Designed miniproteins, single chains. Designs and how they scored, part 45

Each design is a single chain, and the fold is of that chain. pLDDT is the mean over its residues in the fold that is shown.

## One batch from the design tools (miniprotein)

Design m1538
Fold by ESMFold2-Fast:
Structure m1538 (fold): chain A 97 residues (1-97)
Amino acid sequence: AAEHLREAAEELREAARALREGDIERAREHLREAMEHVDRALPDLPPEQRRRAVSLMTAAALSLIGAEIENTEEAYRQAAETLEAVAEELEELAREL
């Protein structure tokens, strides 16, 4: 579980980097990989941590969708900041396991 959450955090940081570079397609690919890593962690997480992980990934997905709809450098930067914050929270969850 902890290793998969750390791998998801790394993928979210790569998605954030892609957003800062204006590459929405690469950001979407890294978000998809982060979601796959979280899905692999979910069965081994206690119920509270599982709900937190799902909530964090929902926030990440919605931020990327919002950035794609707005399609501005500012929206991409804000989404990148959200993805970086979610990555930090996933690493915190990994430490608490």
Scores: mean pLDDT 88

Design m1539
Fold by ESMFold2-Fast:
Structure m1539 (fold): chain A 56 residues (1-56)
Amino acid sequence: MEELKKEGERAYKRLQEMIDARRTDKEKFIELEIEWLREQGKPDEVIEKNRKAAKE
């Protein structure tokens, strides 16, 4: 029962970390986004394109 709630809390915390990083630390935000894309099985080309877009 608590397991389901903790999974939701982890997803929420991850989103908050990305939002905070986007505002305060672009490099950390980019790394978090890349890790998420890798977990989704995106190819390296898509990951690299997103990394460059976020930096530019």
Scores: mean pLDDT 70

Design m1540
Fold by ESMFold2-Fast:
Structure m1540 (fold): chain A 116 residues (1-116)
Amino acid sequence: MKRYSHEEVKEFIKRMLPNLSDEDVEKMVNSADTDKDGYITEEEFEQLKDILYDAMFSALDFNGDGTISTETAIRFLMTNFGLSEEEARALVDSADTDKDGTLTLEEFKAMMDKVT
């Protein structure tokens, strides 16, 4: 069974959310390590990614209105995933299913699943 060290998972979290505090990173990793053996299973890591997408969305939704603008999502993808503006816009436009110029948490998670 594939297992990830706490350090590997912390580095992943910090890469995805560079402004997240070390204490919050530790809390996330410890929450994912359900058997407290110092390792995170593949299944636990998949669940942690879902939690990370929630945290990423919350960080981008800095005004707390429950949505992010498509332009915010495009810049995020370009900055953190090295996508071109054209590639980022195509992904964001695909995720914006109601074409209102904003992404909900559900649409954001669906988009992230295509990038990661």
Scores: mean pLDDT 74

Design m1541
Fold by ESMFold2-Fast:
Structure m1541 (fold): chain A 65 residues (1-65)
Amino acid sequence: SLEELAEHLRKLAQEIYDKMTEEEYNEFLDELSKLVERYHNGELTPEQLLSEAEKLYKKYLEKAK
C-alpha cells in the first residue's frame, strides 16, 4: 500500500539522519523528494520508487563512512 511505502521510505530517511550530517541528510531528502515527484507524475511505479529509494539510501550510507 502507499502507507506501507511511505513508512518504509520514512525509516530509510531516519537511518540516514542518524548516520549523517544535517547537510548530507538535506541533500538526501532533496533527491528523495525528486523520486517522490517522479512517482506522483506517473513516471515510476510503487515498486520502482522503492527500488530507486533503496539505491539512494545505499549511495548516502557509503558517504557516511
Scores: mean pLDDT 76

Design m1542
Fold by ESMFold2-Fast:
Structure m1542 (fold): chain A 98 residues (1-98)
Amino acid sequence: MTSEEIKKALLEVYRKAAEEKLPPEEFIKLLVEKLKELGAPELAEELAKKLKEELKRLEELVRNDPEGLLKELEAAETASEDMEIQKKFVMNLVEHIL
């Protein structure tokens, strides 16, 4: 499996999570399932651990400066469709943490 295939799978999961407004726990579950289907169970476990740590960090950021974080996310310019998908995904996560 190439890094490009993994990136494509991640973007698909991000898009679905944003469109369905999935909470962080359901998103992580979907991501793990998708990576296991692609034959990368070790990557699924490692990425799930890293994402849980990043979500904890995001919760701290939301708790400390929710208005500043939302303003920064809304103001973020996306140069590509991939970046737009990632932005919508992160905004959905923030909405569930608030």
Scores: mean pLDDT 74

Design m1543
Fold by ESMFold2-Fast:
Structure m1543 (fold): chain A 71 residues (1-71)
Amino acid sequence: EYTEDEKKAIEAGFKTYDTDGSGVITKEEMIEAMKSMGFTDEQAERIFRYFDKDGSGVITKEEFIEVLEKP
Protein backbone atom coordinates (compact mmCIF):
# COMPACT_ATOMS: atom_id res chain seq x y z
CA GLU A 1 0.00 0.00 0.00
CA TYR A 2 1.16 3.49 -0.80
CA THR A 3 1.56 6.37 1.56
CA GLU A 4 0.22 9.71 0.39
CA ASP A 5 3.79 10.94 0.01
CA GLU A 6 4.72 7.99 -2.21
CA LYS A 7 1.66 8.51 -4.39
CA LYS A 8 2.37 12.22 -4.76
CA ALA A 9 5.98 11.50 -5.71
CA ILE A 10 4.92 8.94 -8.30
CA GLU A 11 2.32 11.22 -9.87
CA ALA A 12 4.66 14.21 -9.91
CA GLY A 13 7.45 12.13 -11.41
CA PHE A 14 5.27 10.62 -14.10
CA LYS A 15 3.72 13.95 -14.98
CA THR A 16 7.12 15.58 -15.25
CA TYR A 17 8.86 12.88 -17.27
CA ASP A 18 5.78 11.80 -19.21
CA THR A 19 5.88 15.19 -20.93
CA ASP A 20 8.61 13.67 -23.11
CA GLY A 21 6.01 11.22 -24.39
CA SER A 22 8.29 8.27 -23.75
CA GLY A 23 5.96 6.60 -21.32
CA VAL A 24 8.85 5.36 -19.18
CA ILE A 25 10.82 6.62 -16.20
CA THR A 26 14.34 5.45 -15.51
CA LYS A 27 15.49 4.60 -12.00
CA GLU A 28 17.93 7.52 -12.03
CA GLU A 29 15.26 10.01 -13.12
CA MET A 30 12.86 8.79 -10.45
CA ILE A 31 15.49 8.96 -7.73
CA GLU A 32 16.49 12.49 -8.76
CA ALA A 33 12.88 13.66 -8.79
CA MET A 34 12.15 12.13 -5.40
CA LYS A 35 15.32 13.49 -3.84
CA SER A 36 14.23 16.97 -4.90
CA MET A 37 11.02 16.29 -2.95
CA GLY A 38 12.94 15.20 0.16
CA PHE A 39 12.90 11.43 -0.31
CA THR A 40 15.90 9.17 0.16
CA ASP A 41 17.37 6.60 -2.22
CA GLU A 42 15.70 3.90 -0.11
CA GLN A 43 12.29 5.51 -0.52
CA ALA A 44 12.68 6.06 -4.26
CA GLU A 45 14.02 2.54 -4.82
CA ARG A 46 11.15 1.09 -2.79
CA ILE A 47 8.61 2.77 -5.04
CA PHE A 48 10.59 1.96 -8.18
CA ARG A 49 10.94 -1.69 -7.18
CA TYR A 50 7.20 -1.90 -6.67
CA PHE A 51 6.58 -0.83 -10.27
CA ASP A 52 9.58 -2.37 -12.02
CA LYS A 53 8.44 -5.88 -12.85
CA ASP A 54 10.99 -6.44 -15.62
CA GLY A 55 13.94 -5.33 -13.53
CA SER A 56 15.09 -3.39 -16.58
CA GLY A 57 15.65 -0.23 -14.56
CA VAL A 58 12.67 1.60 -16.06
CA ILE A 59 9.01 2.00 -15.17
CA THR A 60 6.53 1.91 -18.02
CA LYS A 61 3.17 3.64 -17.80
CA GLU A 62 1.61 0.20 -18.27
CA GLU A 63 3.26 -1.04 -15.08
CA PHE A 64 2.23 2.14 -13.25
CA ILE A 65 -1.42 1.67 -14.19
CA GLU A 66 -1.36 -2.07 -13.50
CA VAL A 67 0.03 -1.58 -10.00
CA LEU A 68 -2.62 1.01 -9.19
CA GLU A 69 -5.34 -1.28 -10.58
CA LYS A 70 -4.08 -4.38 -8.79
CA PRO A 71 -3.13 -3.45 -5.21
Scores: mean pLDDT 65

Design m1544
Fold by ESMFold2-Fast:
Structure m1544 (fold): chain A 88 residues (1-88)
Amino acid sequence: SQEEIHERLEELLKRVEELKEEFIQAVKNNDLERVKEITRELEEISLEVQKLIDEAKAKGILTKKDMQLALEIESTTGIVRMHVSVLE
């Protein structure tokens, strides 16, 4: 449903914000294994967001608010991935 998609996107946004903070700490601690784990989880979240948006579009239930949440998630994941590429 539209409500389920919205709730899941809010959960994913909260998780990417948590992962961003964990990423900062992992880099500070030179914890490369944790950096890799965070990168994998961000990739999985990005794929799930794409799937949720595609499902909402297919069902004709995509809202402007849900699109904004998806953009915020993708922006945060993109910023973290850019930082990882510099560390390689």
Scores: mean pLDDT 83

Design m1545
Fold by ESMFold2-Fast:
Formats: sequence, structure tokens, C-alpha cells
Structure m1545 (fold): chain A 80 residues (1-80)
Amino acid sequence: MQAEIDAAMEQAVAQQLPLAEQLAPDNTQENRIAVMRQTIATFRALLAQLAARLGAAAETDALVQLIDDAFAAQVAKLKA
């Protein structure tokens, strides 16, 4: 599961980074990361809402943690 989430996060970051660069080529890495963080926040909110409707609230915290860990790993790669 973590490996699949990491792969999905890497794909999402790969899609968002060129868009952020095109919109603001003179932008800082901090601003590009901020755009990606906002995207992840939006998906987490949608996931929480769906989990509540499906009665899967108890599993939501674990899944959110996996998503947060995957994003942190991509941020580390972007700062390297």
C-alpha cells in the first residue's frame, strides 16, 4: 500500500511541477511546493468526506498518514 501511494504521489508531483513552472517560471521552489501542498489538502478533504459517507472513518487517519508521508518524501526529493 505505501509503495502504491508513493508511486501515485510521485506521478501527481510530476504532473504539478511542470504546471507550476509554466505559470511562474521565475517562481521559488517554496511556492511550487505550496501549490502541491494545496492540491494534497484538497484531496485529503475529499477523501475524509467520502470515508465518512461510506462508514470508513476509522480507516481515514491511517490512509491520511500514508498520503502525508508520501508527500513529505516528494518534498524531500524536490529540495535535494
Scores: mean pLDDT 70

Design m1546
Fold by ESMFold2-Fast:
Structure m1546 (fold): chain A 74 residues (1-74)
Amino acid sequence: LVERLAEILRKLVGTPEEDAELTAQYLLSRVPPEKQEAAVEKFERALRAAKDQDEKNLVIVTLASDPDAFLAAP
């Protein structure tokens, strides 16, 4: 799961490979284990829907700061 999220960050956000793995580990640590797969799926969809880097940054910050609100959002 960490490797999958790191690949999403690398390909959709442009995060360097070394930073992507650490960022993925951090983001997943913010989410309960039983919700991590759903969070990664929603995160990928949100990043693909983002029109610019500002929207991508907002998606990342929201998941990092308030994962419950991120997961509850339609």
Scores: mean pLDDT 79

Design m1547
Fold by ESMFold2-Fast:
Structure m1547 (fold): chain A 80 residues (1-80)
Amino acid sequence: SEIEEIKKKLLEMIENGVLDPEEWGELMKKYAELELGLPEEKAEEIGELAKKRVKAVRGELDKEEQDEVRKKIEELSDEL
């Protein structure tokens, strides 16, 4: 199953402690489409936010960018 393969990759990235922002974002987009059944546009938003979240944890985002990511996550949570 493509969903099971995506879940496996997400778990392996977490367990290894090495999150690539681009790969994490792509996997989260596919997870949102296939597991959560979200429209492509919404899945793309989730993927982009997941990517930015990883960058924030790695210290690659400034405070304003971190606040933007937090706000968008809250907005998506309210829509789900």
Scores: mean pLDDT 73

Design m1548
Fold by ESMFold2-Fast:
Structure m1548 (fold): chain A 78 residues (1-78)
Amino acid sequence: MKLSDAQVAELMAKLAEQNAELKAYLQTLSPEERKEVLKLVEDYYKRLAAFFKEKAPDRFAEIQAFLDKSLAELKSLV
């Protein structure tokens, strides 16, 4: 089943909250640990993008832009 507009908005809001928490967490880690965590996050974001491409194709471009921006912000901390 495809996601509703409300479900997409809710998920994006939760992702933004998770990204803020993850940024705070990464700042407490060593450079090596940050690289390991970032690799796991990159894999998660790839799967998440594939999920949204299938379940919310009409909004995929804006969702991908959000994920790309979020990942770039996390990468800037490594």
Scores: mean pLDDT 82

Design m1549
Fold by ESMFold2-Fast:
Structure m1549 (fold): chain A 113 residues (1-113)
Amino acid sequence: GEKLVEALEKVAEAIKKGDVEKAKKAVEKAKEYLKKGDIPELEKLFEAVKKVIKAALSTDDPEMQEAAIEALEIAIDAAKEGAKKNPEKKLEYDILIGVIELGIAVIRWLRKL
């Protein structure tokens, strides 16, 4: 899960720096690592998600907001895979998915203002 977390954190860093190209490249790397089954532990995934949401809420750039939404959708898929591998933590993963879905909804809502 380490490479997927690093890719999600790089999305947040690129958004904070206003680097659209690096944000898009980091999203593509996160997709690749998810496909390879690099599923992070719940706590590390949660920390990366918090950074992405915070970066998304700090930008007025629609391309940056879209990159953040894509990264958060990748994090939802990673959380779903994590829940399958750790059924006893299913509730905690379901809560994380709900938090991410709310974050995406808030970002999409703010784009209309």
Scores: mean pLDDT 89

Design m1550
Fold by ESMFold2-Fast:
Structure m1550 (fold): chain A 82 residues (1-82)
Amino acid sequence: SKDELVEEAIELLKQNKAAEAAKILAELADTPLSDEQIERLREAAKESKQPVASLILIGLDLIEAGSYKTARKVFEEAAKAK
């Protein structure tokens, strides 16, 4: 399910596996994530060693998968994270 894919991506981000997290999120295709789910991904990325780079990689993979709305939200969160 969408929720299971988001939880898997969160766990991978906490393990500093941003590329693997992005691949899991790409499986959602154009299925939009909620603002709450995007915020949880941002918080997980903060626990990684490179939160901004992790979110950018996720956003780029979402664009490649055609998930443009989700990619936009991820890039907006990356712009807020430092």
Scores: mean pLDDT 77

Design m1551
Fold by ESMFold2-Fast:
Structure m1551 (fold): chain A 83 residues (1-83)
Amino acid sequence: SRREENAERVYNYLVEQETRGITWLSQEEIAEALGLSRSTVSEALKLLEKEGKVEYDPKTKKYKVSLDVLVDEGLELIKKGLK
C-alpha cells in the first residue's frame, strides 16, 4: 500500500543517514529530503515505531533508526554467511 511504500522510503532514508553518522532527524527534515508531506512522514514514522524499527525522542521530537534492530539483522546476515 502507499502507506507501506512511504514507510519503506522513510526507513531506507533513515538507515542511509545512520550509516553517515547522522542519527536524530525531525519529521520536517525527513519530509524535505524525500519530498513528502509532514503528515505522510508522521504516519510512516508511527508505523516504523510500532514495528520497533525507529526510536522517538519526545524532548526533541526527533527520530532515529533503532540500532538494536540493525544489529540483530546484521548478526543474522553474518550467521547465514558463516554456516
Scores: mean pLDDT 76

Design m1552
Fold by ESMFold2-Fast:
Structure m1552 (fold): chain A 87 residues (1-87)
Amino acid sequence: MAAQKAAVFERIDALKAALSQYPQAAEMLKLLDELKAAIEAGDAQKVQKLLAELGRLIYKNFSGSVLQEVAEQFDALAQAIVPLVQQ
């Protein structure tokens, strides 16, 4: 469990670094910090809600090549989180 959480946190930090270059990503950066806290707390329902909100904001605020880059990193993060939110 601890090693899987560390890998997920590294992916969250990578996505935060990518998003920090864009002014429109401020809300997404805040949601990523909340996602880290929810994972630490083991709150699977909150993790799932935060992932859904992050995806919605990414697709609403980005387009073209930037959307492709950010969506690829978000998909990798979502895949890494799935094993941590299983019941």
Scores: mean pLDDT 80

Design m1553
Fold by ESMFold2-Fast:
Structure m1553 (fold): chain A 78 residues (1-78)
Amino acid sequence: SAVKQATIDEANRIVAEIAGRVLAQLPAEHREAAKLAAIRAANESVDVAEKSKDPEEALRKSREIAERTAAEVLAAAA
């Protein structure tokens, strides 16, 4: 249980870190959509972490989800 919670916390941290970098680079008009996308990415990452038995795989997938979402948000803002 403690390991599962630590994995969830780290997954949230990874998503927040990537979202923070993206938000810092966006005009105000795109930030609200980016925030909503970050919330969706965080929820998906938490779901993966809760269902996974491998913390390292869960964290790798969380980073992939966050980076994919970041790329989509940046493409939509261009």
Scores: mean pLDDT 84

Design m1554
Fold by ESMFold2-Fast:
Structure m1554 (fold): chain A 81 residues (1-81)
Amino acid sequence: EKQEEIDRLVEELKKLIEEAKSNIDTDFDKAVELAGKINVLIERIKELSKEVPLTPEQQKIVDEAEKIVNEITKRVKERRA
């Protein structure tokens, strides 16, 4: 069921967000790898949400995930530009 898949993906996303936050200042390469995994989950959740709307709590988690990915991406550009 698509709703159960969304619930599972959102829980996985929460864990990856916490790991990325923990690694952003201590292991940046790990944070970049985690950002890639977070992006894959965000894309899958967005595809599923076209047919099954997200709850407000789930949408908040997706928004938090996008924010952390954007921060990591910005730092990558600043360090390598």
Scores: mean pLDDT 83

Design m1555
Fold by ESMFold2-Fast:
Structure m1555 (fold): chain A 84 residues (1-84)
Amino acid sequence: VRKFSEEEKAVIAKLAEHEIEEGEELFKQGKYEDAARAYESAGRVFEELGDLESAGRAYELAGKAYEKLGKYEKAREMYERAKK
């Protein structure tokens, strides 16, 4: 696993925040599967950066999107990942 520089971490965190923003717009449009994927991706990125608070927030949003899809098992998995 590659160790990130502080400059790389800042760029990656900004991209993850952008994914959350895109996910929110997709969720508003009823595109819950695309929203869930964007949130889950952002959560993984924040987790890799060690930002567990932002990762938890992203996973909680992914869980809500998966619930809208009726994917309750995947929603539960996301909520467990959000729990710290």
Scores: mean pLDDT 82

Design m1556
Fold by ESMFold2-Fast:
Parts: sequence; C-alpha cells; structure tokens
Structure m1556 (fold): chain A 66 residues (1-66)
Amino acid sequence: SKLVELAREYIEKGGEENQQKAIYVALELAKRGDLASAVEIVEELFAQGAKGVPGPSDEVIEEVEK
C-alpha cells in the first residue's frame, strides 16, 4: 500500500524525474507479486504522457519545457 501511495505521489508531482521514480516503484510492486497495482500505475503514467514512453501529451511536454 505505501508503494502504491508513493507512486501516486510521484505521478501527481509530474515531470520526467518523478515519472521515472513512479516507474521504478511499479517495478518493485511487480517484483513483490503485486502485478495488478504495477500495471495500473504504468497505464496511468502512459495515459498522462510520461516523457520517454508512448503517448506524451502536448500539455505535459509544454509544462516540462517551461
């Protein structure tokens, strides 16, 4: 539960570094056998246009480049 909360905190903060940290937390969840939570976090990151993954949104790119 704390790992899921931590990943969501990083997603809410936004930006490339925080998105990478959220991906790392998702991998730790997968290693612990919580594949459902790991997949959910990764899908949320893709939907929000995480930098360096498919589906970046123009809004996220513009905010990061400011």
Scores: mean pLDDT 68

Design m1557
Fold by ESMFold2-Fast:
Structure m1557 (fold): chain A 99 residues (1-99)
Amino acid sequence: MSEEELEEAKKKGKEMPAELLLHILKEVSKFDSVQKESLAKLIAAAISNPERNEELINALAEFLSKLEDEELKELARELIKNSKYLSEEEKERLLKALE
């Protein structure tokens, strides 16, 4: 997956309703396999959403805590650390979920 695809996912995340991102996060966590690239784009979209609320951050933290793929975990850590949109408190919560 390219940096351009991640930047596009961030842009789409800014325009999506937070409720839709919350629904997608809850649904993909029930699926036995989802493409790694699709999960990375979903994480990028969720952390970039300007309407993000406590419920979306909680759902994202739960989603991140269930990740088993180390490459995806590393990508998620970098996306969270480098986010211009997340508060320091939100970053700390999401990074703890990846431990």
Scores: mean pLDDT 76

Design m1558
Fold by ESMFold2-Fast:
Structure m1558 (fold): chain A 90 residues (1-90)
Amino acid sequence: SAKERLLELVEEIKEILKNEYRDKLPISTYIALELDIAALEFAIDLERYKEALEIAEDMEKTAKELGLEKLEEKARELTEELRELLEELE
């Protein structure tokens, strides 16, 4: 299902943050990104896809500004999947 695919992408984002950036970011920045990921997962689980898209877009922007290339790429992939789903629902 679309929801399962989105949750799989969120899990991949969690793994990227943990494995690539855990020891490379200020603690406050790392925790803020973990909180954004938690909010994103919660929005998807509740099927609030428009809110999930806004969170994902903000995460992509933050990752780009911080130079977190792997996180930016995966957040962009999630954003594209959310936009496609929203177009199918309208």
Scores: mean pLDDT 88

Design m1559
Fold by ESMFold2-Fast:
Structure m1559 (fold): chain A 100 residues (1-100)
Amino acid sequence: SLEEVKKVFEEWAKKVKELLEEALKNGLISEEERKGAINAIEVYKKEVEKAKTVEEAIDIATLMARLLLHEVRKLIPEDSPVAKKLEELVRETLEKLREI
């Protein structure tokens, strides 16, 4: 359902924000980079909320999750624990979206 897709995406967004806070505390990103990433997540949430069908919502959520991972990989070292947690979180979220 649309409700399930939005809930999965909102839970993903919350966990990504927590990982960005961890990255900031560990000196892996700047405060400006954290703010930029959080702003992107809020824009992505609005795009998913505009979806009119389950298929559209899954497609948008999948694209936005992958896009954020791509952008964050430019900021955070690939071998860091935060990067590995983010990759795992995206993998798990994409799996949940496929089950809807």
Scores: mean pLDDT 84

Design m1560
Fold by ESMFold2-Fast:
Structure m1560 (fold): chain A 64 residues (1-64)
Amino acid sequence: SHMERKIEFLEKLLKAEEVSLKYWKQKLAETTDPEDQKIYQAMIDNEEKEIEKVREELEKLRSE
């Protein structure tokens, strides 16, 4: 069904986003450059917002 395929896609997307988030957090932890810190923090903030959106969509689909 379309719903099952959408859930599978979003679960794979969530895993990819979580890997990306860990990468940016590691980069932030390893840098002492203020400009790089600002960039990596922005990447982390963006990934956390995308993860929240994916989780909300998954919750909505699983509750229907």
Scores: mean pLDDT 88

Design m1561
Fold by ESMFold2-Fast:
Structure m1561 (fold): chain A 75 residues (1-75)
Amino acid sequence: MPPPLELEVEELKEGARALRSGAESLLREGLLDQDTRDRILGLAEQLLSTDDLEERYRLLEQMGDLLNRGLAAHE
């Protein structure tokens, strides 16, 4: 069965906070562009403020994609 909505929402919010912190750390280390970090932060804030579960999943996916592409560009 799918997890309770509250657990699922909290897992998505924690994921957004983790990706936000990771982006900040990677920018400090010179492994990520400021523009990519700013975009990830914006998506994290949107995820934390939305009441739409599907939107939270979409935003988390976008954050992950941006982080992966940013890191690949700096290899």
Scores: mean pLDDT 80

Design m1562
Fold by ESMFold2-Fast:
Structure m1562 (fold): chain A 114 residues (1-114)
Amino acid sequence: DKEKKGKEAMELVKEALELAAQAAVAVGEGDMEKAREYMKEAAEKLERALELVKETKLSPEDAKAMAETARTIRLTARATEAAAKALGDEETAEEAKRAAEIAERLLEELEKQL
C-alpha cells in the first residue's frame, strides 16, 4: 500500500546514505574494494527507492525529508568519485558516479511531488 511503499523507500534511502558515508571512509583508508562495494549497494538501494517513489505519492513532509537525504547522498557520492579519480581507481569512481546519478534522478522525482 501507499504508506508501506513510502516507508520502505525512506528506509532504503537512509541505508543508502549510511553506505555512501562508509564508502567515503573506505576511500580515505585506501580500501577501494570496500568503497566500490558500498557504493554499488548504495546505488542498488537508491534505484529501488526511485521505483517505489514513482509508484507512490508521498506527503510533502516525507518527500522533503527524502529529498534532503538524497541531496546529501549525491554530494557524498560526488566527493567519493573525485577522491577515487584522484587516487587512480576508475572502477570506484564509476560506481560513485552511478550512485550520484541515481540520487539525482530520485531528487528529480521527489521534486515533482512537492
Scores: mean pLDDT 89

Design m1563
Fold by ESMFold2-Fast:
Structure m1563 (fold): chain A 62 residues (1-62)
Amino acid sequence: DELEKKKEAASLLASGYAELLTGTPATGEAVKVDGSTAEVVAKTAKGTLRIKIENGVPTVIG
């Protein structure tokens, strides 16, 4: 299922991005996936980040 694979890929990308930003392990959960966009909630020891992925580019939105 392409949707399931996109969710997993988005969660991994957002987790890696959150780890790079915070220097701590992160757990990502994809909450929204559409065409070329996804939103992931990344939980870290330093707080929770909401990350939007648009055309493979991650951005912190909350």
Scores: mean pLDDT 80

Design m1564
Fold by ESMFold2-Fast:
Structure m1564 (fold): chain A 68 residues (1-68)
Amino acid sequence: DEAERERALRELQRRLRAAEERLKELLPDGEIEVEFGEDKVTLTARDAEKTVTLTIDVPEILKELLAE
């Protein structure tokens, strides 16, 4: 069970890093804001003219940990 949580956490971290890199490519001059929700993580990049939002699902096993 602990090994599965560790693997799920690594997967979530990998997805977060990929999403941040994607947003930097789409909006090089934009600032990236990360918001932790109950069951999802939302990344928002904004510049003067555009806002881009990416939402990542939290693995089931980590939802209770993040929801607190």
Scores: mean pLDDT 74

Design m1565
Fold by ESMFold2-Fast:
Structure m1565 (fold): chain A 64 residues (1-64)
Amino acid sequence: MQELAREAIELGSKVDGRELLERVGEIEGLTPEEVQRNILRAAEGLPADKRVVETAIEVAKEML
């Protein structure tokens, strides 16, 4: 999980971060703030939704 979250953060730094969070939120039914919280929690090894992190990686790759 932490490795996936780190990948999501790295890819997110290369794209429009707000657009990324909004697109992931639309897919997962979450607010941009909830998406960001899931990614940051996962990066710290805290309980988080793996699906949200995986979706963030895929969306960021599409935005590159």
Scores: mean pLDDT 85

Design m1566
Fold by ESMFold2-Fast:
Parts: structure tokens; C-alpha cells; sequence
Structure m1566 (fold): chain A 70 residues (1-70)
């Protein structure tokens, strides 16, 4: 599933330096936001809500890593 693919990307980011890990999470956040939009457009509000929550989680984690890398 796409959710599993995004989780794999985040897990792989753990092997990267802090800056690259933060950037990877920012990309994953963008993908999750786009999927949330697409699911909402298709009328699947439940999936849209799940990907919105996932995007917010990735955003928070990316911000934490970026702050630590600064």
C-alpha cells in the first residue's frame, strides 16, 4: 500500500544524516498531502483524513530534525 511505502521511506531516512533525514521527511510530507487531496477529490474522506494525519506527523518530525541539524 502507499501508506506502507511512505512508512518505508521514513524508516530508510533513519540511516541518513540529520539534514538528509529532515529533507526526506519533508518530501514524504508533500507526498502524503498530495494523496490526501487526491483521496478527498475522489470522495474517500476516510483515506484523505488518514493521509492528512500522516503528513502532519512527517512535518513535525522533519521540523525537529531540521532544528537539531541547524
Amino acid sequence: SVEEELERVVEEARTLPLREAALTLEVAEGMARMLAWAYRKAGDEESAARFRALAEEFRRRAAELAERAA
Scores: mean pLDDT 82

Design m1567
Fold by ESMFold2-Fast:
Structure m1567 (fold): chain A 99 residues (1-99)
Amino acid sequence: SLSDKLEKNLTPEQKEVVKKFLEEIKKFAEQTYKEMKELVKAGSTKKKLEEAREEQMKKANDWILDFIKKNTDLPPEVQTALALRAIGDLETAYLEAVK
């Protein structure tokens, strides 16, 4: 979850939106881990893994921007925190898969 400080001034409806975002990004990170791990098991080159990472990060950015556009009532600091959290979770999934 986001910190209590970031969620303190959110409405109950906005808190539910944040919760749903974090649940969806967790699923997205799990799918990213699975897909990257399959590429590792297939003996993919470092270049192919980096290209897949770049493509995945682009898709993640597009998804995050679409989510933010649909939830413009969220405070800007919360929107930024959600975007950074999503990127971080995806990056962590990639790094764990290629470890």
Scores: mean pLDDT 83

Design m1568
Fold by ESMFold2-Fast:
Structure m1568 (fold): chain A 85 residues (1-85)
Amino acid sequence: MLEKIEEILKGGIPEGLEAARVLYERGHPLTALSVALATKYLDQVDPEKAKEFAREVRRLAEEGKVDEAFNLATKYLIEALKLTK
């Protein structure tokens, strides 16, 4: 799973990989994958917004707000996928 997250974020935003890694190492692989996918697709349409998103998710993960991090990732993933059409 971690190798797949690293491959998803390959050549992308380092902040996204760090946020996903923190969630994965804390036992939240589904949230980590959602964050990785949201960061990857958001980076394709708005790299600046992707960096801000990754920083916010990392902060939420460090505060133990995993459900909030998951909800934020889901929201941005849906938004990014609509914009990548």
Scores: mean pLDDT 76

Design m1569
Fold by ESMFold2-Fast:
Structure m1569 (fold): chain A 59 residues (1-59)
Amino acid sequence: MKKETLGTAVSDELSPERQARVERRMRAYLRHARTGEVPPELTEEQVRSARAIRERDLE
């Protein structure tokens, strides 16, 4: 039994429509993690954001 607010991305918040959106993003991330390839459809903006965050974190 969870005694604290540990549930993130639980089914209570993930409605069927929202879950589909999350799945699409997770698929792109998993694919990139496995093959190292950058899928051009979803990762363009995400790659930019990730790179900006890394650059901002560095210095």
Scores: mean pLDDT 56

Design m1570
Fold by ESMFold2-Fast:
Structure m1570 (fold): chain A 57 residues (1-57)
Amino acid sequence: LEEALREVTLAAVERGVEAAKEVARRVLPPDAADLFIALLDAGESPERAAVRVYLAS
């Protein structure tokens, strides 16, 4: 999970939020991906979204 969240966060920094959502759908468990995407849609930063997903798991 931690490694997957790091990959998703890096994708957001390098390629933007939409690329990060695609990576999240591919590498995270479905519930974690849904939470991460919902947080990004709510305007949360990728770093804060990743921390929240990690703590919820």
Scores: mean pLDDT 80

Design m1571
Fold by ESMFold2-Fast:
Structure m1571 (fold): chain A 58 residues (1-58)
Amino acid sequence: SAAERAKLEEIAKEYGIPLAEVQAVMDLLGLTPDELRALLDRARAQAAAGRADAAAIA
C-alpha cells in the first residue's frame, strides 16, 4: 500500500539504507515495517550506549 511504501521510505532515509535493501531485509526476515523500525531503533540505542561506555574509559 501507499502507507507501507511511505513507512519504508522513512526507514530508508532515517537509517541511510537504500529502499531496495530495506524491502529485501523485510522479505528475508518476514518483518513488517513497524517491526523493522523497532529492531533498528533498538540496535541504534545499543550502539549509542556502547559508544558512551568506550568514551568513559578512553
Scores: mean pLDDT 76

Design m1572
Fold by ESMFold2-Fast:
Structure m1572 (fold): chain A 90 residues (1-90)
Amino acid sequence: MLSEEEKELLKFISEKTGLSEEEIREEFKRFDLDGDGKISREEAPLFIHRITGKSLSDEEFEELLKKIDKDGDGKLDFKEALKALYEVLQ
């Protein structure tokens, strides 16, 4: 079950991108190559581009990770991925 924060982020991203909440979840699963519920550092910018249409440089991605309070492993869980999408779409 999704948290209230995840539901609100999904709604915002869905409204901004025209993608359904289900489509956003399915894209996350496609980028979750390890099946661990996380997207790798290499895949995260590609996922963001796929959802938002915006490309990030390595420097822009590092600044984004600082904003979402990432633990430094370079992987994004679903909630962190939604926060990253929210920051890009503002």
Scores: mean pLDDT 78

